# Ledger of designs, part 86: designed miniproteins, single chains, continued (3)

Each design is a single chain, and the fold is of that chain. pLDDT is the mean over its residues in the fold that is shown.

## One batch from the design tools (miniprotein)

Design m10973
Fold by ESMFold2-Fast:
Structure m10973 (fold): chain A 93 residues (1-93)
Amino acid sequence: MAEKLLKELREALSKEDYEKGAEIVRQAADFFEKEGFPKVLVEDVRNLADETERAVKEGNKTLAKANIEAVISLLERYLKDPEGLKKEAEKAG
């Protein structure tokens, strides 16, 4: 699942389809929740989805891109060390 989300977010960025990017960021939050990640991380990713949707509506492409790239980095960290990312999220809450 994480590999599919990462691929879809990269495709959204390459196509400048930030509306689709926001949808995939929301799916990433659902993925982390299903994997048992701390509520703090899940809510942070959901907030990024909401902020990206608002940024798109307001024409703030820079913010939309930055938020999508932040979630790409988070998914890359998950793929490298899922348990380490989970422990970091638990410490942040």
Scores: mean pLDDT 85

Design m10974
Fold by ESMFold2-Fast:
Parts: sequence; C-alpha cells; structure tokens
Structure m10974 (fold): chain A 97 residues (1-97)
Amino acid sequence: KELLEFKLLIDAKTLYYHVEKLAKETGDPLLQKLAELYKEIYDAIRNGKSAEEVLKLAEQALELAKQGDPSNPLYRALQAEVEHLIKLIKELIEAEK
C-alpha cells in the first residue's frame, strides 16, 4: 500500500513537471490545460484527497489528451502516461476495499 502510494505520487509529480515544461516551450494551449490538470492531480495526491477524487481528475486529463493532434506522437505518449496513472489509482482504490 505505502509503496503504491509513493509510486503514484512520484509518477504524478514527474508527469506534471514534464508537461509544464512542454507547455512553456511550445505555447500549446492544450498542453497548458493538461499541465493545470496534472498539477491538480499532483496536489490532490500530496494533500491526501481520496483516490476517487484523484481518479476523476486523471480521467479528465485523459479525455483532454485525446483531443490532441493524432499525428503528433507527443499526445499519444501523454495519453499512455495518463492511462498508466489511472491504472495505479484504480489499483489503490481496489487495495483500500
């Protein structure tokens, strides 16, 4: 349980910092919105919000990433990273039952 929570925190932090850097470098408004959502996910995990609340934010980030240019491999990579984060959150929810 502790290891899974730690992994989720580190993965969320890494994803947030990576996307924030990309948003600043590219000026892409969709990446800016994704960076804001990833910050909310990271802050929610850090502040001990429920796994269910974190899941809702991650699902919003996934839907937003799907709106990206399908020819751009960056958006495909971001979608995969968010899907992995969602999997970890769901595993945490199941472990709490």
Scores: mean pLDDT 81

Design m10975
Fold by ESMFold2-Fast:
Structure m10975 (fold): chain A 83 residues (1-83)
Amino acid sequence: SVEDELAALKKLVDAGSSPDKIKEAVRKVLEEMRKQSVEEAQRAFLELSKLISKFGSKSGDSKVSQEMFKEAREVVLEVQRRA
């Protein structure tokens, strides 16, 4: 579920895991978001955005976090277009 993947991502961010592990966890969240309704995808996007921001603050790599944020926005727009 999207909630399970968000929880897994939160644990990795809190543990200071490598950028590669964070990217894999973000990709899994995005795949689950694609299966949701517009409203649920928007809620997941807000939680995901907070986790991406926290990762960016810890890593100091704003470009990587901006890329992840862009991919997340594109998934929300994709879900909206399908509705």
Scores: mean pLDDT 83

Design m10976
Fold by ESMFold2-Fast:
Structure m10976 (fold): chain A 65 residues (1-65)
Amino acid sequence: SLRDLALEYKEKLAAGETPSEEETEAYREYLRQQMRAAGLSEEQIEAVLALPEEEQTAAGVRLIL
């Protein structure tokens, strides 16, 4: 499932491993779906995803709040 691939991406990053392209794409799509569910616009979602990964969490929290 999309969620399982997104979790694999996160687990590999935490382990210092390089995720596959499929896992990376699934993680980005999972984040898009979560942000849409939280009420963000497509423009807000793309703005968050354009940031480096280390900044995305902080920016996502700020945009959701």
Scores: mean pLDDT 73

Design m10977
Fold by ESMFold2-Fast:
Structure m10977 (fold): chain A 77 residues (1-77)
Amino acid sequence: LSETEQLLLQASEKFLRGDYKGMAELLKQAVALDPDNPVVWYIASGTLQMAARLDSSLKEELQKLADEFLAKGKKAA
């Protein structure tokens, strides 16, 4: 697995555990390693948006990050 793929897998594990802050930090690392790949931005954005719907205390923070990542993915495409 690439380093980016390993970070995405670890983020998925954090998501399944309900650790949405830990997930977000791993997703930030994944997109930083592969910033020219829109697929990584889109995966990260979608995951953040899903987590935002599951945790009301983090909703605003995670949704904002998801929107930023979606915009970056569109520029990378």
Scores: mean pLDDT 87

Design m10978
Fold by ESMFold2-Fast:
Order: sequence, then structure tokens, then C-alpha cells
Structure m10978 (fold): chain A 70 residues (1-70)
Amino acid sequence: MSEEQIEEIAKFLSEVLGISQETARALAKVIDKLKITDKDEIVELLLNLFNTSRENAEKAAEKIVKALLE
């Protein structure tokens, strides 16, 4: 992903997961570096790290996967 895509994803993740934009940016960069494109894997990762709802984790994962594939 480009730096602009990372910033867009970080803002979305911050709002959906209730985390800081800095934490969300770091998360987006790690997922991009590891090329984690499986939506279900990202959902489980988010649930384990942030104790968020499955609905919020699915919204976050969908946004990340679309950014990685577009």
C-alpha cells in the first residue's frame, strides 16, 4: 500500500476499533508488510488484539483487504 492508503486505513481503523491513529497506522503497516490478505485471518487477529466486536473486526478487515487488492 502507498503511504496515503496507510493513512486512510489508519483513520478508519482508529474510528472502528477505538484505538489511536498511531496504533492503527502501525497495524496497517504490519498487515501490508506481511501481505495478510485473508479477511478471516485479519478478523481473528483484530479480535485477539483489541477485544472488539466481530462486527467491527469484520468492517475493519474488509476495508484492509480492499485496500490491499485495489
Scores: mean pLDDT 80

Design m10979
Fold by ESMFold2-Fast:
Structure m10979 (fold): chain A 77 residues (1-77)
Amino acid sequence: LEIEPKEAKPGEEILISGKTEPGAKIKVFFKGKEIASGTANASGYFGITFKAPDGKGKLEVVATKGDKKEVFELELK
């Protein structure tokens, strides 16, 4: 899973991309709230673009398919 840029100003575009289980649901959380979502394609690739939220805190990227769960964290400063 790749996140660019790792540091972003509020309102700047962040892209998360990677490969996981085909059809997995991808959700992006900021301070416990879902701010973006998407789904991996039939080959397991995904790309989700969203605007950096206002303020400092933890972004969590969660990929879920059935009982499988993968979590990545990024700190906004």
Scores: mean pLDDT 76

Design m10980
Fold by ESMFold2-Fast:
Structure m10980 (fold): chain A 78 residues (1-78)
Amino acid sequence: MEELVKKLLESADKLTDWFLKNVPNLSSEEAQRVLDTFKKMAKEAKEYVEKHAPELAEEVKKHLEERIKRIEEAVKAL
């Protein structure tokens, strides 16, 4: 479980970094689609962690919500 959660957080960081690096090359529609997909995946990940590792759920939730907020701010700037 810890290994899966670690990979999840690392994947979220990589996706956030990739998006912020590439956002100047994306259309507003493409950027919105990426954001919507990330939000869906983050929701599923939070639900999974809450069910299987509730002691890590708050940390994972905060981490994912902070990344989503950064992506939302970048999309709004387009």
Scores: mean pLDDT 79

Design m10981
Fold by ESMFold2-Fast:
Structure m10981 (fold): chain A 119 residues (1-119)
Amino acid sequence: MSLEEVIRKKLLELIEELRKDPRASFFAELPDLSLFPNYLKVVPDPISLDIIEERVRNGEIKTLEEFRELIDKMFANVVRASPEGSEAVRLAEELREWALKKIEEMEREIEALRAERLG
């Protein structure tokens, strides 16, 4: 398996772990713009787990750095669009901390795999 294929599989596994977390309900898909017509004024570049997964599967996201930036943006968008001190903000911050820690663990695993393959 290529290093690129290993990275892609790890990213898809993390996306599935996020989808199974009940806190992730705010991130799975974009909000209904008919119910939130001002959403695009607050969040001009919206992103969801569905969009991130599609970009990983089609090869548009090739690095952990690109993935981390999109995940971070997704959480920041929910915080920006939600009332201060709301349940959505609290859950977004908790899940963001968990996800970024998982990405850091994956960065260490990929570095170890790179070292192994260069022997």
Scores: mean pLDDT 78

Design m10982
Fold by ESMFold2-Fast:
Formats: C-alpha cells, sequence, structure tokens
Structure m10982 (fold): chain A 100 residues (1-100)
C-alpha cells in the first residue's frame, strides 16, 4: 500500500472503533449523525478536499462533545482516546494530501 492508502486504512479502522463506542453509549440519532459525518470526512479525504475534511472534523468534534456529556469518567476517557486517535489519522491523511 502507498503511504496515503495505509493512512486512509488506519483512519477507517479508527472510525470503526469510534463508532463502536458511540453505538454503545449514544442515542440512535447521535449514532446516525456521527456515522454520516465520518462518511463525509472519508469521502472528502479520498477526494483531496482538505477544506471539506476540516469542516467535517469540526462537526464531528461538536457531536462527540454532546455524547460525552452523558458518560462516566471511565467511558469519557475511552471516547476521548478514540476521538484523539481518529484526529491523529485524519491529520496524517491531510498532511499526505497537501504534500502531493
Amino acid sequence: LSPLERALAALRAAAERLLALVREHASDDQYTAIAGVLARLLEALEAGDVAAARAAMEQLSRLIQEVARTLSPEQLAALDAAARELAHHAETVIALVEAA
């Protein structure tokens, strides 16, 4: 795999882990909204649209904060770790897109 293909695969895996935690702790509406934003983030990055990707990341952050409000400290730590992992992989993809 190219560096970009590998980074996109890591981002998809991180998105799946985040969605699993959201499914466990969030409402169906919150899950659907977060899944939709993650799909838009991946589509934007695959298209090389950094502006759309950053907009999706901002929307995702707001949605995750709403889920976080109902969680225990332990659950919040797990959600925060998953969100941070996703953000790290998204920034890696953005850097590779901008370097191309």
Scores: mean pLDDT 88

Design m10983
Fold by ESMFold2-Fast:
Structure m10983 (fold): chain A 74 residues (1-74)
Amino acid sequence: SPEEREESIVLAQLTVIQGEGTLAQRLISTGNPSQIEQANAMLAQARDNLLALRQQFPQFQARIDEVLSQLDAL
């Protein structure tokens, strides 16, 4: 169905963003100022991408907001 296709697209994008969050967390854990700055830039971009995704697919807002909350906890 069209809804199943949209869900698959959203889930694929959320998976990529969660992977970026994991990488950012690893960079922060190094304690290196340059790597922390890189991680903060990646997290800012990921948040912007999540906000755009939420605007494009408002029916998946709850799932997108869950990932956004996970990034905010880093």
Scores: mean pLDDT 88

Design m10984
Fold by ESMFold2-Fast:
Structure m10984 (fold): chain A 79 residues (1-79)
Amino acid sequence: MEEAKKLIEESLRLLREAASADPEEQEKLLKKAEEKFKKALELAAQASEEDKAELVAHYHELAEEIREAAEALAARLEA
């Protein structure tokens, strides 16, 4: 479960980097973030109900940061 949490955190970090990166680098960072997130979902699918609940709680704790990162990226892409 800790690995899945770390993957979500790494994905968020990559999204934040993408928001401030050059367009070419932004695309690469977004792809890496997507790969990290997909792997986290795969680990979650194999986890116990207790571990899934813990992962969901961790995601909700990071939800504001994820939203802010996504909004910053969207604003930059619309410019």
Scores: mean pLDDT 74

Design m10985
Fold by ESMFold2-Fast:
Structure m10985 (fold): chain A 78 residues (1-78)
Amino acid sequence: TQTLQQIAQASLESGERLLREGDDVGAGESYASLSAVYDKLGQTDLSQQLFQKASDLIGEERAQQYYQQAKQELDNLL
């Protein structure tokens, strides 16, 4: 869980930086992947908020694609 939390922290910081730099697409992709990480950590409220932010930035279908890719990678490793 500590390693997964470190990945979540780094991804959140990366997404926030991209958003500040005006890279809405990069930020949305990061938030969608991060939502899968928080879902795996059992933090469903944060997962839902991040998925909503991603959907607002890149659209729901693209956000769902990045969420599923990250979820599959996490399930294969854990």
Scores: mean pLDDT 81

Design m10986
Fold by ESMFold2-Fast:
Structure m10986 (fold): chain A 81 residues (1-81)
Amino acid sequence: ALEEVRELAERAVRLAEEAARAAAAGSDEYVPLLEEAERLLKEAAELAIASGSEEAKELVREALARVQELAAEAAAAIAAR
């Protein structure tokens, strides 16, 4: 359970990082990357809640904060275009 949450959270953050880079480069590919990151993060959150594991919940909380930061960075880059 914890491993699945960790893998989903790590992948979500990685996709959000790619989205931020794409947005900074002026590429609209940031949209599908952020959508996939959000989908994976929601799945990770559901698994963490179902597991009752505080470690899993902490992983999701940290990943959520990072994805939100990267999404804001992407939005700022697009708004500056």
Scores: mean pLDDT 85

Design m10987
Fold by ESMFold2-Fast:
Structure m10987 (fold): chain A 92 residues (1-92)
Amino acid sequence: NAEELRKKALEKMQEFIDAARQGNVDEARKKAIEAAELFKKAYELGDKRAPTLGVALVLTLIGLAVDAEMQGNKELAEKYLEIAKEVARLLN
């Protein structure tokens, strides 16, 4: 059960990465939140790897925000930072 939730969370995390690469911020946000919720459930059911993977998700979002800022896209950077804060809040 916990392992299945972790696998589903990783699938959603990949969908998030794909959406972000396509420039689809709304879909990226949706998939990141779905991944975070699944990592949270996996942790609650005893998956000790889920918290580390949740941190990796937050760091990936921060990396996207930093990349957008470096490219001069302040609006995109702010959106990814907001998603990172939302995901971090969900995981705690």
Scores: mean pLDDT 89

Design m10988
Fold by ESMFold2-Fast:
Structure m10988 (fold): chain A 80 residues (1-80)
Amino acid sequence: AMNKLVIEGRAKEGSGEYAASVLGTALKEEFPEAKIVVTPLPDGFRIEIESEESLEKIKERAKELAKKVNVEILKLEPGK
């Protein structure tokens, strides 16, 4: 079964699209088999990640990687 996490965020500095791309790439490197969809939003971005890893593990790593790439997380919730 696949677990899905939905991340809504924005860049603390600079381009939101660049920040979304960097975070998406970092998530793909951490979870190579995951399916990742990045969607631009008017005031930020949404990243959807689907992986067989536990939801808790995906959430923990997403929070750590967001801090490294200077992203403010606005929402972090299970997807459908």
Scores: mean pLDDT 82

Design m10989
Fold by ESMFold2-Fast:
Order: structure tokens, then C-alpha cells, then sequence
Structure m10989 (fold): chain A 99 residues (1-99)
């Protein structure tokens, strides 16, 4: 379905984003498309697994945090964890640039 494809596309954009605000906006859009598509828990987890296999480490973190759940509260908790992960990566990048 179109909505399922957009869910995966927006998740990919979020994971590739270097701007925290864009990351949050893409993640929010992905969640909206998952809801519109009526995705089951299994379908959502499969998309995360596919993205993790494609090399998106943030997708693996997302999968680990809520592989057995699919609701707004779980999505928000996963988002908070992903934001922390992204910030740590950015800090490490800044340190490398200074060296």
C-alpha cells in the first residue's frame, strides 16, 4: 500500500537526517503514515528489521526498544531513545573534527 511505502521512506529520511528537528519531523510523519495504513505490529517490526539490515543502526535501536509493541506511547519512547543516540553520534563527530 502507498501509506506503508511512505512509512518506510520517512523512517529512512529520519535515520539519514543530520538535523535533529528534521529527524523528529520525519519520524512524526512516518508514525502518521503507519497509522493511516493500519499497520499491524508485525508489519511495523518487519519494516524496522529491513532498515536495520540495510545498515541503519537507529532502526535497530528502534526495533530493540519496542519490537513487541505498536502504539503512540511506545513510538514516543523509542523516539526519545533515538534522539539521545543521535546526539551522542553528533558529539563524537564534533570531537573528530576538532582533532
Amino acid sequence: EEEKKKFKEYLRKAFESNDLKEFEEYLKKAAEYAKKAGMTKEELIEVYRELAEEGYELAKVFLELHENLLDDAVQEEAKERLVKFLKLSEEQLKEAEAA
Scores: mean pLDDT 65

Design m10990
Fold by ESMFold2-Fast:
Structure m10990 (fold): chain A 74 residues (1-74)
Amino acid sequence: MAIEEGDVEAIKEELERIRRAIAEGRASDELEERAEEILRYAVETGDEELRREALEILIEIGVAKLVEAVEKVT
C-alpha cells in the first residue's frame, strides 16, 4: 500500500501502536509488513526520526522471530 504525503502524524501514531503490540508479545506478519512500508517511506522522504523508529520496530520483530526459530531447532 502507498503512503500518502501528509500522513506523517498518523504514521507516528501507528508506529506507537505497533511498538506497544510488540512489547506485549502481539507481533504479527501484518505489523511487520506495515513497519517495512513505513521504513521505505522514511528512507524515500529522508525522515530520520521515522526511519529510526521503524528500523527499531523491525529489529525487535526480527529478534523475536530468531528466538522462536532457535528454540524450535536447538
Scores: mean pLDDT 72

Design m10991
Fold by ESMFold2-Fast:
Structure m10991 (fold): chain A 86 residues (1-86)
Amino acid sequence: AAAEQAERDRRLLEEAERFTEELLRLPEVRALYERLASVVGEERARELLLRALGLAREQGVGDLAELVALLGERVDRLLAAKAALE
């Protein structure tokens, strides 16, 4: 049974969503989100932010400035990739 895993996954999703909303209150993060949402839509932009946060946590990033830099790099990379598509 994976009941403990399912409970942990649910809590992680709730925490990630709260953390994403908290980050979106920061002007620099909000600007990155708005740029991303204008290209891929709000739902996809939130999904990508959550994935970026997951990767940052795996890499042990605890500093907000470092996190914002990682988010910016990934957003720029995604926008460049989309611009390169037909």
Scores: mean pLDDT 68

Design m10992
Fold by ESMFold2-Fast:
Structure m10992 (fold): chain A 85 residues (1-85)
Amino acid sequence: MPMDWDKAIEFTMRRLQEELDRAVAEGLLSEEERQRLQTLLEEARKYFTKSKELQDTNPEEAKRYRDKAAEKVQQASELLLRARR
């Protein structure tokens, strides 16, 4: 697995939050879309935190949570891309 995956996913989550904040400021998102995106990013952060906690003690479980975090990040990215079209 990439040695710096945690840095990459953390950067991506921060970037998506910035894009969400801009889309809200530009009036591109409904209240429901904003809430859905915030939920996806919160779930991604939760799974990312859990994966970091487990990296040294349970690498297999940590990988499972990394995969879940990546899935939520992907869903948020796709939703934001659609909203900005």
Scores: mean pLDDT 80

Design m10993
Fold by ESMFold2-Fast:
Structure m10993 (fold): chain A 95 residues (1-95)
Amino acid sequence: SILEKVRELQEKVDSMTPEQLKEAVDELEKILRELIANWDKLDPQTRIEILELLMDTAVKIEEKAPESDLETRLRVGALLVAAAMLLQVEKNKLK
């Protein structure tokens, strides 16, 4: 499941090398695309949990990424913005 993929990635990020962080960003981008593609098939609580885990994982990658790796940092920044926007929309529907 999408949720299991994000949880597994989150746990692995703590031990990753800078080179492996690029692969982690690729996987997060894929997870976000799969979330969007399956959006209406998932319940709101599952969507929120995936987005929160995705954001937490992205923050960990940003913290570990070398300052010179601007591409990874920009990609992670874009993921955080996208996830935060989707999370806000989802939370607004629960009013």
Scores: mean pLDDT 83

Design m10994
Fold by ESMFold2-Fast:
Structure m10994 (fold): chain A 103 residues (1-103)
Amino acid sequence: SMMERRLEVMRLIAEGVRALAAGDYERALELFTEAYRLARELYEEDPSMKPVLARSLIGLGYAYYKLGKYEEAKKYFEEALRLAEEGGDEVLKEEAELLLKKV
């Protein structure tokens, strides 16, 4: 079901966050890349999945940032900011804006 796939994306994001905290940036990149792939598929099926897609983009961008890949990080943070603005998510918007100042 769509709800089960959404839960799987959230699990991948949580695992990616743990990998970032552990300094395992390559593992974080793998996890957030898979989260983004699934979240994008969900969003294409249902626009209500926009917050899940935006969260996966923040994680993916941050993994690229930690690996020194600033152009890739910027691209994903800009897309996350766009989605947060469209969804009226002020917390996610502020997070994306703060991260964009780092790249």
Scores: mean pLDDT 90

Design m10995
Fold by ESMFold2-Fast:
Structure m10995 (fold): chain A 65 residues (1-65)
Amino acid sequence: MKLAEKARELLEKYPSVADLLALREQNASTNPELAKAAAIAIAHRLVDVDPETLAKVVENRGAPA
């Protein structure tokens, strides 16, 4: 599943920023993909940047040019 799709699922399932923050912290070391998706969802809520754009930035940072 793409990070953007996962972030959208988290936005629907966890409408509060507090729940998304807790999910990110709980999964930071054990499930980094879920933690990234939660961070993207939080950023979307606070900065109003679409999850697709945020996911591309996060994903491209991990890939060689």
Scores: mean pLDDT 70

Design m10996
Fold by ESMFold2-Fast:
Structure m10996 (fold): chain A 96 residues (1-96)
Amino acid sequence: SELRRLLAGLLRREIVDKYGIVLYAEDVDGLVEEVLKVYEKGGREGLAKALLYIRLTDPDLYDAVVERVSERTGLSVEELERLVREEEERLLKELE
């Protein structure tokens, strides 16, 4: 999807520009560590961006990453899913 690529590109730029972190891991463990680094620098906003990026670029790994991030942060899977949905809505409004 062209829209999916556009959103992923925007998120990658925002994460680099705001937090100085490049997301490049291709496995669950590496993606979890990258998400936690974004969380350390950007809090819930950074977490939402990083998880949405993974949902768009590595959808097959997304559920496992969310579960592991939930365990490591103490935030529920439901809270993480809400943060991701709100970030997607924010980006879609900016493209209108």
Scores: mean pLDDT 88

Design m10997
Fold by ESMFold2-Fast:
Structure m10997 (fold): chain A 65 residues (1-65)
Amino acid sequence: MEAERQKKLEDLVKYAEELGFEKVEVRDGDIVVYLKEESIDNWVKMIGLSVQGVNAGFRVRFEIV
């Protein structure tokens, strides 16, 4: 379970990076994605990533910096 969970976490981080999110980190078991600004394109990507995260058993959070 733990090894499979780590693999899913790594796959989600890679997916976020492939979507073009520049800063991604893991805090308290959550995936945190940092955004420069909100846009329609980013909103669509955020929804897709959130769905993948929930399916993998992780919470995905988005923070604007």
Scores: mean pLDDT 72

Design m10998
Fold by ESMFold2-Fast:
Structure m10998 (fold): chain A 96 residues (1-96)
Amino acid sequence: KSIIEIVLESLNKFEEAVLATLPQGADATVAAFEKVLDEIIEKYPERVALTILRFLKKLLENALAQETDPERQALYARLIAVVDEKIAEVEKRLKE
C-alpha cells in the first residue's frame, strides 16, 4: 500500500471522527480525534505515522488561519496541540 494512500485514508478517518462528534461538543471531538491519532501511531511504523501527523498539523494550521469563528478557532488550536504532543512522542521513539 502506497504512502499517499495511507495518508489519504488516515485524513479521511480524522474527518469522519470530527464530523461525527461535532454535535456532541468540543471535548467529545478532541477525544475522538486523539483516539484516531493513537490508532495511527499504533498501526504504522514511526516514520509513516510522523509523516501522517505532520500533514494533519499543516492542514489544521491552514484551517485555523482561514477560520473566522472564535469557537472553531479554539477547537482547531486544541486539535493542533494534541497533534504536537503526539509528534513529540513519536520523535522521542525515533531517537532511541
Scores: mean pLDDT 83

Design m10999
Fold by ESMFold2-Fast:
Structure m10999 (fold): chain A 85 residues (1-85)
Amino acid sequence: SADDQLTSLLDELDVAVDNEDVSTAQKVASAIIELINTGKISKETLIDADIRIGVLLLKAVVLEKSREILDILAQVSSAIQQALK
């Protein structure tokens, strides 16, 4: 399902952030945003994704991840917030 695809992409994003892999994080984030923009994701899965990205962004700040990683996570957060309107 689209919800399962989003969950898998969020798992991939978490790994890319942990590895400071900016190129993979950008690719995965773009796929997440495209999937959200299809309108096929359930509201419950969007709420879970919002919480997950918030936690990941906090972790990235605490672990002093690159500005590029923080900007990528902010883009995903913005897409989720827009979809929750």
Scores: mean pLDDT 89

Design m11000
Fold by ESMFold2-Fast:
Structure m11000 (fold): chain A 74 residues (1-74)
Amino acid sequence: MEEKRKELAREIADRLNTEAAPSFSKWALKKAIEEGVDEEKLEKIYKLLTAGFTPEQVEELKRFIEEVKKRLEE
């Protein structure tokens, strides 16, 4: 749905302006997983959001993603 994609894009833009990068990245990836975005798109979002991250931040985000996926599979 085009309107749903526009709303998500606006929400992403707003959060980019107001949240710290780790908090925003967790929100964005959780939202993408909950919306049922395919693995190819998730991979692109992940790479974009982690481009400036430290190894520790990358590992934290990976663990967060795995937890969200497990919750949705239950």
Scores: mean pLDDT 67

Design m11001
Fold by ESMFold2-Fast:
Structure m11001 (fold): chain A 60 residues (1-60)
Amino acid sequence: SQRALLQAQEQQRIQNLSQQQINKIIAEKLRVIGDAIDNDLSDDEVQQRIQQRLKQLLDE
């Protein structure tokens, strides 16, 4: 039980961290696209915004 719990926590940690990172990237892309549509931004501007935001997230 104790051992099984410890292994489950380790696997959950790895999966949750990976999934959290993926979800954050997807969420940020969708947010930027949504904001761009609301502010009438071009596709090029959307790409620039996505790149800038991803850089910020990956750097910090």
Scores: mean pLDDT 67

Design m11002
Fold by ESMFold2-Fast:
Structure m11002 (fold): chain A 126 residues (1-126)
Amino acid sequence: SKEDEEKARKITEQVIELVEAMIRLIGDKVGVPEEETERDIKLARDAIEYVTKYYLEEGKSLDEIVFELARTTALLMRDIALKYGLSEEQALEIARIMEEAVRKIYQGKPVDEVIEEALKRLEEVL
């Protein structure tokens, strides 16, 4: 429905905001140059927007779109963590934090509170 499309787009933008915040925190903590971090954020945004657009055009349900967003962003965060020199164990925990945060956003928790909780947990992993 049009309402589900609008909800999917809103959740997508909130998930992008979370991903941007997490990438910036990791990059800052491990000493990645700002120019590299901003390039990775841009690539992540484009990939996430493409996933939502593709599944909406295929007529997928809101639940299916959110499931694919959680999966895609968890894998993306794992890959970025590994690229930035974190261990496989750290990368896997970061992926779990991302997946849980997407679920909380979908459940209607305030995005600012979800981001704050995710960043606090992320600092404990770093």
Scores: mean pLDDT 91

Design m11003
Fold by ESMFold2-Fast:
Structure m11003 (fold): chain A 68 residues (1-68)
Amino acid sequence: MSAEEQARKNAEAAEASGSGVAGAAGAHDIMLVGGPKEYAERAAEAAKRGTGGNEAAAQTAIDSARKA
């Protein structure tokens, strides 16, 4: 699976669930493999939406995804 394809799936999963954790995991994976920045931003935005659009809450979701 390409970095772009994996990033896209993670972004779609985050958007569908409204989960900040899924969005954060997607953004991290995209950065790790040097995937397209646009998908990383999309996943990060889904993470913010999943936590009520709050940047601080999105950061908590990122920490949770790292632990999961």
Scores: mean pLDDT 58

Design m11004
Fold by ESMFold2-Fast:
Structure m11004 (fold): chain A 81 residues (1-81)
Amino acid sequence: SSAEELEIQEKLKEVVLENTKDPSIRDLWEKIFEYAKKEKAKAESFYKMVVGLLEDLRARGRISEETLEKIKKELEKIWKE
C-alpha cells in the first residue's frame, strides 16, 4: 500500500492503543494488526476491522459506551482527514 495508507493505519493504531490499556484488549489489537499486515489490508479495510472490534468489545461489556464514543470520534477525525 501507499505511504499515505500506512500513515493512516499507524494513526488508527495509536488511537486505539492510547485509549485501551487493558492487557487482554491490547492483545486483541495486536492480533488484528498482525492479521491486517499479513493480509496486506488497505486503510479502509483496516478502519472497518478496528470499528468492528470496538463495537464487539462494547457489546460484550469490555469497554464503556463513553470509551467507545471517544475512540470512534478520534478514528472518524483521522479517517475524514
Scores: mean pLDDT 82

Design m11005
Fold by ESMFold2-Fast:
Structure m11005 (fold): chain A 79 residues (1-79)
Amino acid sequence: SALEEARRAAAELRAGLRLDALHTPEQRAAAVLHIGLRLVEAGFPAEDVAAVVRELSRELGVPEPLAEEAVARALRAAG
């Protein structure tokens, strides 16, 4: 499914992150936004991008308000 492919792409991008260098919730939110923007650029559907950004935000300890802002910003970039 498109969602499973988006999760795989996000996992590969996440493997390239230096998590130890992401010291603040804002830095982690920016990293998740970066992944979301790359999924949008790759042509993944908005619903799947939103789901993956929320899943990654939860896994990386990003607070929900910052996670939802990351979703909104990624989807806004899609048009």
Scores: mean pLDDT 85

Design m11006
Fold by ESMFold2-Fast:
Structure m11006 (fold): chain A 89 residues (1-89)
Amino acid sequence: SMMEEKKRKEAEELAKRGLELAKKGTEEDLRKAAELFIEAGEIFEELGYYNEALQNYLAAAYLYMELGDEEKMKEAIEKANELLEKIKK
């Protein structure tokens, strides 16, 4: 549907913004980037784009690892693992 295409576009724009912030490399920018990747991942997951959702959750997990935020890193990894269960046969 047109609304689904719009939501996919919004998720792609969130992920692109996350990449731009991650390139800046400050603690604040990395934290915002991780949040944007989680949001993009959740939208992709809702739409059934599991590979795109997985990539975004893993990107967030990596950034939380760099930030030393072990709890949020584990949460992002758990989201990724749940997606892997969905895309396994």
Scores: mean pLDDT 89

